# Ledger of designs, part 99: designed miniproteins, single chains, continued (2)

Each design is a single chain, and the fold is of that chain. pLDDT is the mean over its residues in the fold that is shown.

## One batch from the design tools (miniprotein)

Design m7436
Fold by ESMFold2-Fast:
Structure m7436 (fold): chain A 74 residues (1-74)
Amino acid sequence: AEEQARQLLLGHLSQLLNVPKSVLEKDPKLLQEVFDKISALAREIGAAGDYSKAPDLKQTAVELGKKLLEELSK
């Protein structure tokens, strides 16, 4: 159950960030940081009831994916 939930999370993040699942598995710390940032932004949008910020979530996810790939290329 735990491993299946983790694999689903990795699949969703891979698709959202446009980063291969195998890359996300190599650095658990970066994966956790990205997840925390996306979760915080999603909660802020939900709590505010302001869906005008929804485009920012997609843009933030794409930007985080690019930064993750840059960090892993070092």
Scores: mean pLDDT 66

Design m7437
Fold by ESMFold2-Fast:
Structure m7437 (fold): chain A 97 residues (1-97)
Amino acid sequence: MEKEKLLEEIREQIAEVERNREASVAKLREQLKSLKEEEKKEAAEKAKEHLKKLPELVEEARKKLKEENLDTEEYREAIRVGEEMERLAAELALEVA
């Protein structure tokens, strides 16, 4: 069934969003806490690059959910997590600048 392949792709995107949130947010907060001023700027820039890909994944996931009319709570939650990470990245970048 063609929709089964699409669901697997969606689940993979969800997992990637969650992995990026847990790993990136935790590392970013710890790194900013323990780094020197100059190192904090470098870490923030690198984190912005990594988290910049998250909006693309979230947008693609949202687009597939809407176009295919697929409605799963996990998928919706992953989208919200991605949006929150975007906001966090922007706020942390501003604070370190």
Scores: mean pLDDT 59

Design m7438
Fold by ESMFold2-Fast:
Structure m7438 (fold): chain A 60 residues (1-60)
Amino acid sequence: RREEALKVATEAARKFLDAGGSDIEAINAAAQAVRDAGYLDLPDSELLKILNEALEKARA
């Protein structure tokens, strides 16, 4: 579900930012993690919202 996808995205983004990666690289890693977890049917608009929320949570 959306909350599960957001959690997966946040964990991937946080791991990449903790390693010294850029915001764009963290977003790319989060997007890949969401797809790898099986959330392939998400519309692009919803995926973008999840990725933006994940990046903000990862920075906090």
Scores: mean pLDDT 77

Design m7439
Fold by ESMFold2-Fast:
Structure m7439 (fold): chain A 77 residues (1-77)
Amino acid sequence: SAVRAAAKQVLQKVALEHPEEFAKVVDAIAAGKAEEAEKLARELVTKVLTEQGVPQAERDAIVAEVVALVRAQTAAA
């Protein structure tokens, strides 16, 4: 899906451009801290998409997909 592709793309971009903040998300996932991981991922992705000028409706959809991916990863950890 387009939203899932966009979510993967923004995660790759944040890993490259904000490695320290992205590492905090990964650490929270590995620690099983779902609420913290979701909060950090939401804040980081929202910041990057806003800086890119992505419209709010598209940002909200992409952020929701990122949160779903983070939940899935945290449950698998």
Scores: mean pLDDT 84

Design m7440
Fold by ESMFold2-Fast:
Structure m7440 (fold): chain A 110 residues (1-110)
Amino acid sequence: MEEAVQRAEDALRRALEAIAKASTVYNEAVKLTKEIGDKAKEIVDRLKKTMERLAQAANELARAVEDPEHPERIVKATERAQQTVDEANATIAEGKKEIDKLKSEIEKRK
């Protein structure tokens, strides 16, 4: 049980860190939407969905940790949270790369 709880706490921490990173990139994409319109909107929509998935996984994991009668739920919630974090980190990295490219293109037009 202690090892499962520790893994769950680590996964929850990573999910919260991923939400913070996604929020930062989301705010940058929202600012770009004001300068270049709908082209940045796809990045905004993608990051919004990513944050929603991370929040759902974190909430499910928190509920599983509070239910000691169903240890199988903590294992499944932890695995799902880890997978969601990995997928989110990939989406965040891609979004940041797209934002950096768009900023470079805007700078070249000045």
Scores: mean pLDDT 82

Design m7441
Fold by ESMFold2-Fast:
Structure m7441 (fold): chain A 89 residues (1-89)
Amino acid sequence: LEEAKKAGLGAMAKLVVEKHGKSTPEMEELIEIYEKSDVELHEFTLEEDGVTHVLYVSKEVLEELLRQAEELGDQAGVETVRELLEKIE
């Protein structure tokens, strides 16, 4: 799970570097973790008020988030995570 989270952050960092051409040592480290990771990541694109957000998550991370949202009674969070899981299946 920790490796999957770092890999997801690395995928996002790579996108930021490719789009803006700027990187930090921390971003480069995360990108390296992503590229060396054997974790299967799924890309989701969300658009809000004309801004495109890209999320990179593994199925294991989504299942963990679903469990946490259910425990907290976060109905909106549960619906969002279930929608993302359905797109993977």
Scores: mean pLDDT 72

Design m7442
Fold by ESMFold2-Fast:
Structure m7442 (fold): chain A 86 residues (1-86)
Amino acid sequence: DSIKKEAEEEFNELGDELVALAAEGAAEQARRAGDHVKAAWDNLENAEKHFAEARAELARVAGSPRAPRALEELDEFEKLLKELKA
């Protein structure tokens, strides 16, 4: 399904942005955000809660120039995952 493929692509792009954020000194927050994103992917029934938790972790490092891009990819992934779940 094209939506599942798009969700997998966004998951990978979000992962790359979190790796970049970790390299810039936000490793702990990037790791926790990634753990929540993976939990959302592994358990679609509770995805909304896990996305909120991931977004909260990224908000703690909003001063990083990479954080807005990670948040944007997170929002795109959440939208695709909601479509996949529906």
Scores: mean pLDDT 79

Design m7443
Fold by ESMFold2-Fast:
Structure m7443 (fold): chain A 65 residues (1-65)
Amino acid sequence: SWMEKIQASLAKNADIIPELKKEMEELATDKKQENIAKLVAAALELSMYSEEEREYSLELLKKSF
């Protein structure tokens, strides 16, 4: 399910940036399915970046939502 995909993506990032996990969970709690799909895609993409790059990308993601 889409919720399982979100949880998996958040868990993958949790060991690197705990703040990222918190913020992604907050974004997911009040979003419709289409926004959740975007959130999952963004979380997967962020998992490929360095810590500094993830911080920057998260800031941009928040602006787009």
Scores: mean pLDDT 58

Design m7444
Fold by ESMFold2-Fast:
Structure m7444 (fold): chain A 67 residues (1-67)
Amino acid sequence: SMAEEEAKRIIDRGAKELLELLANSDGQGANEVMKQTIEELHKILGISDSEASRLLMEAVRRLAKAG
């Protein structure tokens, strides 16, 4: 669905931004990106904050392993 495609873009963007901020030791920026990404996923998919956080962290883990 279009919502699932949009959610994937949000997750991929959030994961990339989060990794870049953490690499620069920007903890405040990382917290803000996490909050915004979780809120957008909740709005689009209607999932819980915990589930949104899980999806984001799985994407971060995959992106980090890819180099």
Scores: mean pLDDT 85

Design m7445
Fold by ESMFold2-Fast:
Structure m7445 (fold): chain A 107 residues (1-107)
Amino acid sequence: MDEEIEKLKKEAIEAFNKGDYEKTQELVDKMNKLIDEKYKDNPEKRLEIARERVLKALDLHPVLAIYLLEQDGETELAEKVRKALISGNVEEAKKIVEEYFDKKLAE
């Protein structure tokens, strides 16, 4: 079920690495639309996918994680993550993301 999402994620990372931000935006938009369409009746699954995607982005390309959070409408979370990354603290950024999504999933 996540094969199409994984493909779009890989293509978005490749586009971002090449500095093609317009293509990155298009691919992220397609990925978010696909997630919304496939899991519109399952908000828990959408949160799980968002959590995993952002954490993987923090490991591979930290700036991409902020971009993904902003695209998901998580503006306040994106700001907290940005501040942690500017301070050079990727582990704190991961903790902020994990605690945020874990609280939402526990509700």
Scores: mean pLDDT 76

Design m7446
Fold by ESMFold2-Fast:
Structure m7446 (fold): chain A 68 residues (1-68)
Amino acid sequence: ELEKKLKIFEEAIAKLKAAGASDEDLALLEEALKALKEGKYVEAGELLAKLSKEVLDRFMDIYNELLS
Protein backbone atom coordinates (compact mmCIF):
# COMPACT_ATOMS: atom_id res chain seq x y z
CA GLU A 1 0.00 0.00 0.00
CA LEU A 2 2.63 2.59 1.02
CA GLU A 3 4.85 1.60 -1.97
CA LYS A 4 1.87 2.06 -4.33
CA LYS A 5 1.13 5.53 -2.88
CA LEU A 6 4.80 6.52 -3.20
CA LYS A 7 4.81 5.42 -6.87
CA ILE A 8 1.66 7.48 -7.50
CA PHE A 9 3.31 10.48 -5.78
CA GLU A 10 6.33 10.06 -8.12
CA GLU A 11 4.03 9.81 -11.19
CA ALA A 12 2.13 12.94 -10.07
CA ILE A 13 5.47 14.83 -9.91
CA ALA A 14 6.25 13.68 -13.49
CA LYS A 15 2.83 14.86 -14.72
CA LEU A 16 3.24 18.22 -12.96
CA LYS A 17 6.69 18.62 -14.59
CA ALA A 18 5.15 17.90 -18.03
CA ALA A 19 2.52 20.58 -17.23
CA GLY A 20 5.28 23.21 -16.73
CA ALA A 21 5.77 23.41 -12.95
CA SER A 22 8.87 25.36 -11.83
CA ASP A 23 12.16 23.60 -10.98
CA GLU A 24 11.87 25.02 -7.43
CA ASP A 25 8.40 23.49 -6.86
CA LEU A 26 9.52 20.18 -8.42
CA ALA A 27 12.59 20.11 -6.12
CA LEU A 28 10.34 20.60 -3.05
CA LEU A 29 8.08 17.74 -4.21
CA GLU A 30 11.10 15.45 -4.84
CA GLU A 31 12.48 16.26 -1.35
CA ALA A 32 9.02 15.56 0.15
CA LEU A 33 8.91 12.20 -1.68
CA LYS A 34 12.37 11.31 -0.30
CA ALA A 35 11.24 12.27 3.22
CA LEU A 36 8.09 10.10 2.85
CA LYS A 37 10.21 7.13 1.68
CA GLU A 38 12.33 7.59 4.85
CA GLY A 39 9.24 7.80 7.13
CA LYS A 40 9.92 11.49 7.91
CA TYR A 41 6.29 12.61 7.72
CA VAL A 42 6.76 15.91 9.63
CA GLU A 43 9.63 16.95 7.31
CA ALA A 44 7.56 15.94 4.25
CA GLY A 45 4.64 18.09 5.48
CA GLU A 46 6.96 21.08 6.05
CA LEU A 47 8.35 20.74 2.52
CA LEU A 48 4.83 20.57 1.02
CA ALA A 49 3.87 23.68 3.06
CA LYS A 50 6.59 25.63 1.18
CA LEU A 51 4.76 25.07 -2.13
CA SER A 52 2.42 27.77 -3.43
CA LYS A 53 -1.26 26.98 -2.84
CA GLU A 54 -1.81 26.84 -6.63
CA VAL A 55 0.93 24.22 -7.16
CA LEU A 56 -0.08 22.17 -4.09
CA ASP A 57 -3.77 22.11 -5.17
CA ARG A 58 -2.78 21.08 -8.71
CA PHE A 59 -0.46 18.34 -7.40
CA MET A 60 -3.17 17.00 -5.05
CA ASP A 61 -5.74 16.94 -7.89
CA ILE A 62 -3.35 14.83 -10.03
CA TYR A 63 -2.42 12.60 -7.07
CA ASN A 64 -6.07 11.92 -6.12
CA GLU A 65 -7.00 11.20 -9.76
CA LEU A 66 -4.15 8.64 -9.98
CA LEU A 67 -5.24 7.07 -6.64
CA SER A 68 -8.76 6.37 -7.99
Scores: mean pLDDT 83

Design m7447
Fold by ESMFold2-Fast:
Structure m7447 (fold): chain A 73 residues (1-73)
Amino acid sequence: MDEIQQKLKKLFEDVLGVSPVNVDDNFFLLGGDRLKAKELIKKIEKEFGKKVPLSTFIENPTIKQLSQYLKNN
């Protein structure tokens, strides 16, 4: 797991209250909802300095997909 994936894993686990979260686990299938997704996006902005649109997160709801988005934007 790279550094971005490790940091995202911690944020996913913190927001969802479940561990371990695997890189291919879907945030919404783990019990995440729209409110928790918005909380995660705020934590990502604080950690990485990058704003993730909610629609982008809904389409990329795994650590693997979101880490790829953050590397490319």
Scores: mean pLDDT 86

Design m7448
Fold by ESMFold2-Fast:
Structure m7448 (fold): chain A 97 residues (1-97)
Amino acid sequence: SELEELLERVRREIERVEERREEQAARLREQLLSLDEAEKKEAAEKAKKFLEELEKLVEETERELKERGLDTEEFRRAIEVGAENARLAAEIALEVA
């Protein structure tokens, strides 16, 4: 029952994160636009490196979940939503620079 309660909580958190994606993206864009040119360039360089490593990070996380017996649909969806939001944040940093 504890696992079922955890998975239901994870499902609700995923829904909340998805519902706020556009609002959080808009807020991040405004914050990044307020930076000076040097800080925007640094953010873009960090974002580019992150995007290059993101696919490997996702694959490693999925592998660890399988090894721990936690490869459920809820945790797979959490990884997917997390990766999509991380990619969007990095793309916004690149567009603002």
Scores: mean pLDDT 81

Design m7449
Fold by ESMFold2-Fast:
Structure m7449 (fold): chain A 76 residues (1-76)
Amino acid sequence: PDAPETPELRIARELRAANPEGSDDDLVAYVAAVAGLSEEEVARLRELLTDPDEKRRAELAAELEAAVRARLAARA
């Protein structure tokens, strides 16, 4: 079972499926541009995508989702 799926994780998975030879840095850069992520959120997304520990991924996904949600709410 995967970590809880955030919109950013869904986009990253779709991009990886479309570009399996692309680097993780390219995926993170694209997601950051689309979602307007901060440098801290980008660093957490990198960890989330590369961490082999399912539990750690779930924790990072929850934290990232909360941070992104707060950022999007601040824009409204």
Scores: mean pLDDT 59

Design m7450
Fold by ESMFold2-Fast:
Structure m7450 (fold): chain A 95 residues (1-95)
Amino acid sequence: KLEELIKEAKEAYAKFSEEALPLFEEALKLAEEQGDKRAVAELLYYIGLYYLDRMEFEKAKEYYEKALKIAEELGDEELVEKIKRELELIDKLRP
């Protein structure tokens, strides 16, 4: 169920669909309920990407920072590197 929601949300995101956000939010709630820290970190990262694509830098940063904390706790070096790269990009784009 959770994996199906994540797949649907990622497919909507890849198609630049506005439906991606509510699907990610639904998947995030389910992942949090199940205690799936890895899914939570991935979903927070994708919500950050969604906001970044829309130039909502403050929201993107908020979600990236939440995702980074969990990714670091999990030792997910690949996700940590991805998030840090996005945060560096936002810092360069901020006035």
Scores: mean pLDDT 84

Design m7451
Fold by ESMFold2-Fast:
Structure m7451 (fold): chain A 71 residues (1-71)
Amino acid sequence: MEKKAREVIEKAGVDVSVEKAAKVIGIARSNKEVSVTDIAEKAGISQATARRIIEAAKEMGLVNAELIERP
C-alpha cells in the first residue's frame, strides 16, 4: 500500500502524508459510491486534497468507486 499511496500522492500533486493517502484510498476501495466530504473528514484532510487523491487513484486503476459530493 505505501508504494502505491506514494505514487498516488505524486500523480495528484498534493502535500499529504502517506498514511492519510492510504486511508483515503482504502475508504474509496471499500465503497461503491464515495463522498468527498465524508472521506476528507475521516482522513483529516481538505476536500480538495481528498478529491485529487481519489481521482489519481481512479486513473491508476486502484479504485472503482463513483465519486459524489455531499449536499
Scores: mean pLDDT 75

Design m7452
Fold by ESMFold2-Fast:
Structure m7452 (fold): chain A 87 residues (1-87)
Amino acid sequence: SLLEELKEAIRRGDFGKAAELAKEISETKADQVPPEDAAQLIALALEKNGFPKTAKRVLARLLESQPSSRTLLQALYDLSQALDEEK
């Protein structure tokens, strides 16, 4: 699955490929991805490895498909706060 490929890319340190896979998941399979897995991998792994804007975009896209997900809302909130600290 794309989510397993994303986990493997992150495990290998290939964050460029991870960002591409995360974007593909958000565009084609957003409603099929478990919110907890998506939020944790995209928000934490991509943000910490130099892709915070990509992480925010992907989380926002997933939230459009799953607007009642507290996990996605919390992850997007936490990421937005972390980005605000860069001022």
Scores: mean pLDDT 69

Design m7453
Fold by ESMFold2-Fast:
Structure m7453 (fold): chain A 117 residues (1-117)
Amino acid sequence: MKEAVEQLIKFVEDGIETLRRVLERLRAGEITPEQAFAVAKAVMDALIAGIDRLIELSTDPEVQEELKKIRDGLKKLKAEMEEEFARDPSRVPELLERAIQFFEDVRKKLKEIKEKL
């Protein structure tokens, strides 16, 4: 479990770096809002899958509930981002910044979960 949480923390850190790079490229006009949003969705889906794997591996109901809360928050953010993108693709830079901040919060929460294991 503890090693699996460490691997997910590293995945979140790599995801933050990917999202920051995508945001920089979007702002430089090197990629489209649609391309940037597709990368953000892929990274979020991979993180959701990683959290679901940790929920399955956990035998502690309290840890499972904390992980479910993180997962549900990420699913809600993804749905909100998809709705806002459908309305106005010019908002993708703001959506990416929100996703980065959420990933930083997830990283902090996963570190707290790791300390309880």
Scores: mean pLDDT 88

Design m7454
Fold by ESMFold2-Fast:
Structure m7454 (fold): chain A 61 residues (1-61)
Amino acid sequence: HVSGEKDVEEALKKAGEYLNKKEKLPIKTAEDARKVLGELGRENRAAGEGPPGFLNYKVEP
């Protein structure tokens, strides 16, 4: 649950850093993470599965 835009931005930034660290993805900023999460959220919605944690609890597409 995100109460405000600032919280969303920080959550996306942390998610991007986490993904970059874990998967070595080229994510450097919250903006990059936002685009990546948008794509992953689309795939995750179709399959109902994906990377557990960040897509469902911090960002609700």
Scores: mean pLDDT 53

Design m7455
Fold by ESMFold2-Fast:
Order: sequence, then structure tokens, then C-alpha cells
Structure m7455 (fold): chain A 89 residues (1-89)
Amino acid sequence: SLAERVERKLREADAAARALADAPSKERALELLRRLGELVRALAEVGQVELARRIFDQVAPHLRKLFPDDEEVARAIEELEALLREAEA
């Protein structure tokens, strides 16, 4: 059940990342960040957050370059990083 939920959340995050890569938009960037938040929460329940950290470290710099002055995207990245730090504690 937990493993199935993690696999589903990973697939949802991957799909969002592919959608963003195919056609970059602010809405798709925010959707990816939301899906990554769901994945972090699911991985925290099973004690496996290192994968989420690796994905975050790859995605966050790319999103900052695509949307350099977008306060909403910057805030969503900061909120996801805070969630990830809390899950890593």
C-alpha cells in the first residue's frame, strides 16, 4: 500500500517533469513543484527522502533559470525545500 502510493507519486512527478520539458510554462512548473511536495511526503512516510532531494537539486536550478524573476515560482521552490529539510530531519 505505502510502496504503491510512493510509486504512484513518483510517476505523477515524472509525468509533470516531462510535461514541463515538452512545453515550459509557469503553470506546469508549479504543478511539478506540487507533485514533488506530494512525493516528499510519501517518501517521508517510508523513510526514503534521498531520491526526492536528488530530484529537487536537479529541478530547482532549472526552474530558477526558466522563471528568474517569478516570485510565485521562487516561493514554491522555497516551500518545497523547507518541506524536504523537515522530512530529512
Scores: mean pLDDT 85

Design m7456
Fold by ESMFold2-Fast:
Structure m7456 (fold): chain A 84 residues (1-84)
Amino acid sequence: SLSEAERLLIEGTIAAADRNEDGVISRSEFRGLLEGLLGRKLSDAEVDAALAEADTDGDGVLSHAELRAFLTRELARLRAQRLA
């Protein structure tokens, strides 16, 4: 399960990424989110690889639910790696 801090981080990240508040995250909004989280600029190939992991519909945009699931998986993965 996620901590309250991790849940707030995910929800804040989704809100910040959805800059136009249309309920979906575009490729450019997702790029900005990833660059913010990683602290560096990303290539188009790196963004496309991350989109392939997150975008279950293959429509080139992310719903809030898809982005939430992606961020939840990534936080769980990082926690598991620290316990190995």
Scores: mean pLDDT 72

Design m7457
Fold by ESMFold2-Fast:
Structure m7457 (fold): chain A 63 residues (1-63)
Amino acid sequence: MATRVEEVLSKVDPADVLRAVKALMDGNEEEAREIATRAAQKAGLDPEEVYEALKTVVDAANA
């Protein structure tokens, strides 16, 4: 289903998505948040929405 997560991630640089997902999987929330903030700035998005979308992807991958 096309969700808010998919919409947000479609506007974010794929390289930033991969880096942030890796940081979250490694337990480095600070690095993931920094990457999400910069990705949001580039895309004109809310940093919190980008961070939440990335966490949703990691949670789905770990299930």
Scores: mean pLDDT 78

Design m7458
Fold by ESMFold2-Fast:
Structure m7458 (fold): chain A 71 residues (1-71)
Amino acid sequence: MAAKKEEEEKKKEEEYKRIQDFIHSLDPNAPVRSKEQIEVIKYTAEKLREIGKEIDEELMTEKGVSEEQLK
C-alpha cells in the first residue's frame, strides 16, 4: 500500500484549502478555483516568492509596485 500517497494527497488537500481560503481572504467574491488553476497559481507564487525576495530588496527603495504586473 502506498501510505506516502495518502499523506501526499492529504497535504495537497490542505494546501488546496489553504490557497482557496487565502484567495477568498483577498477577494471574497472570487469563485472557487479548479485544482489545475491552483497548481498554476502555486507554481507562479513559488517563482514570485523566490524572485520577489531578491526584487523586494532592490525595489524596496524604489516605488514601482504594480498589481497588474502579475500577468
Scores: mean pLDDT 62

Design m7459
Fold by ESMFold2-Fast:
Structure m7459 (fold): chain A 62 residues (1-62)
Amino acid sequence: GPIDEEEVNRALAEIYLGIVLANHDLTEEQREKLREIADEAVKAGNVLEGLRKMDELVEQAK
């Protein structure tokens, strides 16, 4: 059957979030913010924009 686009977008956001969390030393506040960005990206259907925002947060955290 047809693949649910929201389900695919959620999987992509979760995979990327996992990679970011595994590769960076982040505060609890920063981790919570990343999860919020991932959730918003899934709900908006803008996964690529969400990934970009996650990258920006990580870059600023260094």
Scores: mean pLDDT 79

Design m7460
Fold by ESMFold2-Fast:
Parts: sequence; structure tokens; C-alpha cells
Structure m7460 (fold): chain A 74 residues (1-74)
Amino acid sequence: SMDRRLALEAQRLAKSVPGVVDASAGLEGDTLRVLAFVEDESKIEEVRERVREAVTPLAEEHGLSVEVRAEKAF
């Protein structure tokens, strides 16, 4: 489905951001939600913003809002 394809593409984009060790993405209503796991706790806010920048064009193309969460990887 298109939703599955969009989620997979968002996941790939998030994983391409330096400092991201893993990521997942999904669609909830009109929101593209991305969760990124970050290797360096001191860089969580920087990485969150870079992930947002990476996925925003995809979300805008499809009329979606973006929510990005970033957490320290274990």
C-alpha cells in the first residue's frame, strides 16, 4: 500500500542521517511519525532536527504533518 511505502521511505531517510543507528516510521491519520535512535546522547536534539529536515519534503509532497522523536540507543 502507499502508506506502507511512505513509512518505509521515511524510515530510510531517517536512517541516512548521521548519528542515527536505527529508526522506525508510521502513518497516524495525517501525521508522519518518525522515531530515531541516536548513538550520542549529547546530539539528540541536533539529530532530531536533521531527521525532521530529511523527512519534511516527503511529508509535504503527501500533505502530511511531521512528528519526530529521538531517543538514546541502548
Scores: mean pLDDT 87

Design m7461
Fold by ESMFold2-Fast:
Structure m7461 (fold): chain A 100 residues (1-100)
Amino acid sequence: MSPEEVLESFRRYVESLMRYLEQEIKRLNLSREETFEALKRLAVQLTREAVELAKKHNLDLEKLLEIVREELERLMKSLGMSEEEKRAIFEAMERTAKEL
């Protein structure tokens, strides 16, 4: 696959996961704390997947992380999350990327 095809495939994958998580949060009527922990867990998972994909295809990691941040920001805004909650999730993502 070309680098552009990998980035597009990853964007579609992230969008699909965010849509699924939003539906599950609403279906299960998760608390704010449960929603925060679920989003943080997904952010960490997607960061690990982005790092592996960047290594495998010799891609710019920051471009993959921008996709994850953009889609997380969209979902967090849709869920009415606070700026403090958003910051904590993005910080967890940055810490994960630095450890890998």
Scores: mean pLDDT 86

Design m7462
Fold by ESMFold2-Fast:
Structure m7462 (fold): chain A 72 residues (1-72)
Amino acid sequence: SEAALAAEVERILEPVREEALAQGDLPPEEWSPPVQEAARRVLILRARARGIALPADAAELSPEELLRAILA
């Protein structure tokens, strides 16, 4: 469900919440590694929930590369 997806996203973001807020409008390539990893995991979860096909190495791609793959 959408509620279950939102809860899982929150669980992923919880440990990096302060860092993510501090990084604001910085481009993804300038985010700290923990924030990039959380963003990647959130993108993967949302893509799977929508039935979007992901590349086999999705867990190893940057958030920018993942977003490009999802939008292609």
Scores: mean pLDDT 77

Design m7463
Fold by ESMFold2-Fast:
Structure m7463 (fold): chain A 55 residues (1-55)
Amino acid sequence: LKGPLDGAELELVDESESIQIYESPVSKNTMVINKLTKEVSYLDENGQLRHEPVK
């Protein structure tokens, strides 16, 4: 899984039944995937929280 800002391979940091948390080892940027709603939440380059469907 590639990070949206730096393109680095994301590492799985934590997982539960409802969410997966990924982190870039380069930027430490965090991406949260909601497994129930199939949404991705992340901070963009301006520090704004974004919610997008999982592709």
Scores: mean pLDDT 70

Design m7464
Fold by ESMFold2-Fast:
Structure m7464 (fold): chain A 89 residues (1-89)
Amino acid sequence: AEAEARARLARAAAALEPLREEVEAAAEGVRDLLEEAVAAGQAGDTERALELAEEALARIAAAVPAARAGLDDLLEVFRYLAEQRAAAA
């Protein structure tokens, strides 16, 4: 039981680095779009600024479900560990 709990935690920990990289890459892309939107707005190109801001919002909306799924998997591991600890008490 304890060995299985540790194995699940180790697998979850190993999956965190790729998930972190995916979230960081998405955040960097959104930041670039927002910087371009601000520059376009300052230049008076409000149409381009709005298009870039909408693209940034769409990327955030797409990235959030993926991040939620990864976090939910991790939370399930923590719930399993909590149940094992409670059963041992």
Scores: mean pLDDT 72

Design m7465
Fold by ESMFold2-Fast:
Parts: structure tokens; C-alpha cells; sequence
Structure m7465 (fold): chain A 82 residues (1-82)
């Protein structure tokens, strides 16, 4: 498997930890890095959801909704099969 996917998974895990610790800006940064490494993937989907929730906690509802919609789009692509 590609090293980028493994790195993205670690970044997602770090983003989720940052979110749990209330470090929402750090969670967003880590999640965005994970999406860059593994776009249109289950990791990318989960990472966009972390970023969306973190933006919601910061009161940036416009960005929260934007990231949520991006995650839903990826989820639809993943469910359509290959």
C-alpha cells in the first residue's frame, strides 16, 4: 500500500486526538493534511468530518458546513462502488 495512505491515517488519528483535547485549530490543520495525502478516500472522508466539527466548535459555521458537504460528496463516491 502507498505510504501516503499510512501517513494520512496517522494524521487523522492525531486530528481526532486534538479534537478530543479541545485543540480545534490543530485538529483542523492535521485533518486538512490527511485530506491532502488521501483525497476521495475513507480517511479523507473522516478527516473532513473532523475539520467540520472543529470549525463548528470554533463558531465558523460556514466552513463547518462546507467541509461537511465535501465529506458527504466523498461518501457518495465511495458508496457507488468499484
Amino acid sequence: MMEKEKEAKKLLEEAEKAYQEGKYEEAIRLAEEAVKLAPDSPIGYASLLVASRAYEKLGDLEKAEKYRKKAEEILRKLKEER
Scores: mean pLDDT 84

Design m7466
Fold by ESMFold2-Fast:
Structure m7466 (fold): chain A 71 residues (1-71)
Amino acid sequence: KLTEEELKKLLETLKKSMKIHLPDAEFDESLSIKEQIYSIALTLLKFLNPEASEEQWKKMEEIIKKQIDSL
């Protein structure tokens, strides 16, 4: 399980990655750290996997959410 400091560091890394691919991307800082990580990770994964079906994407969203909730 990640500490709050490790979660914040992961969030900063994901924000940097998102800005490289989507420089005009905005972040909702009112969300919890885990919710921000989830939102960014989901956006990046959609960008990297544009051909995923809606059913495949729903399964991936559930897996990603569980993984981030377990951090």
Scores: mean pLDDT 77

Design m7467
Fold by ESMFold2-Fast:
Structure m7467 (fold): chain A 83 residues (1-83)
Amino acid sequence: GITPEELYERLQKLKDIAKQIIDLVRKGGDESKVQQLRNEFDQLANDLLSIGSKVLPPDELEKLKKEIEDIKNKMDKEVEELK
């Protein structure tokens, strides 16, 4: 099964993808590449929540959900401010 360390590494990858999306939008980058990264972000976020629901206690799962939501909201806000 997935370890807590692997869960943390996946959460860090989610943050890295969010940063890549922001950086691409800031540079006036390729819309198709932005869409590919958004799809990768959504897939990883969904996988992370699915794994978390199987291995984490309820309180830690709620914390994980909030952390993912915070990452998404910060990304969406930064992208909106660059339009």
Scores: mean pLDDT 83

Design m7468
Fold by ESMFold2-Fast:
Structure m7468 (fold): chain A 74 residues (1-74)
Amino acid sequence: MLDAVIRRAQQLGISVDSRSSLDRIGMSVRTFRDALTAILAGAPRQTVVDILTRTVPRNMATIMVDRWYARKAA
């Protein structure tokens, strides 16, 4: 259920608007779901980066995690 994953991301303040957004950044729905699940479970930042690097380059994964943790702290 991709729509459920997108809705959950929006509730966390993560900027994802549709399936097309995930496709454009080359991220698999599974990898994105695993990353969100890790964040919700309180996993260390490095663990979330490592999950994302399965699908996206490490520099992009780091930028995404930086944005997510900045919003979580606010």
Scores: mean pLDDT 65

Design m7469
Fold by ESMFold2-Fast:
Structure m7469 (fold): chain A 70 residues (1-70)
Amino acid sequence: MVVLYETVEEAINDGNVSAIYLPKDTPEEIIEKVKEAGKYPVLTDGSLKEGDEVDLTIDGIPVEKVAVIK
């Protein structure tokens, strides 16, 4: 399920978020910050909406909650 966040920091601090979708033009420093927080960064130009389902697995575990930065 997609959840919208205003900042990367809010998404990083949510223990239920396993992956963070970022714009393709996101600076590498922000991508590294996400990785260092133990979250999976996904670069996208897609229009994911709040409540959308994503077919994503990390280490063989389906991801139920992903963050999208608006």
Scores: mean pLDDT 72

Design m7470
Fold by ESMFold2-Fast:
Structure m7470 (fold): chain A 79 residues (1-79)
Amino acid sequence: LEAVVEKALPLAEEAQRAFEAGDWEAAREAALRLAEVSPEGSILRAIALGAVAQALKKLGKEEEAEEYFKLALEEHAKA
């Protein structure tokens, strides 16, 4: 958990800053990296995958966004 927090916090902050700046591509990349370091079946991974989907939707990539929303729901169901 401690190692996850150390890795996840900077990525979560990077994703938030990118969303606030309207940099949807940077937000997608940061959120994807956050999902990668988050434990499988965790609420954190579900949130990160949802953030990827939101960024993809802002980029106009609707089909990819739908796939990540499904992944986020699956992770939430495991948590």
Scores: mean pLDDT 79

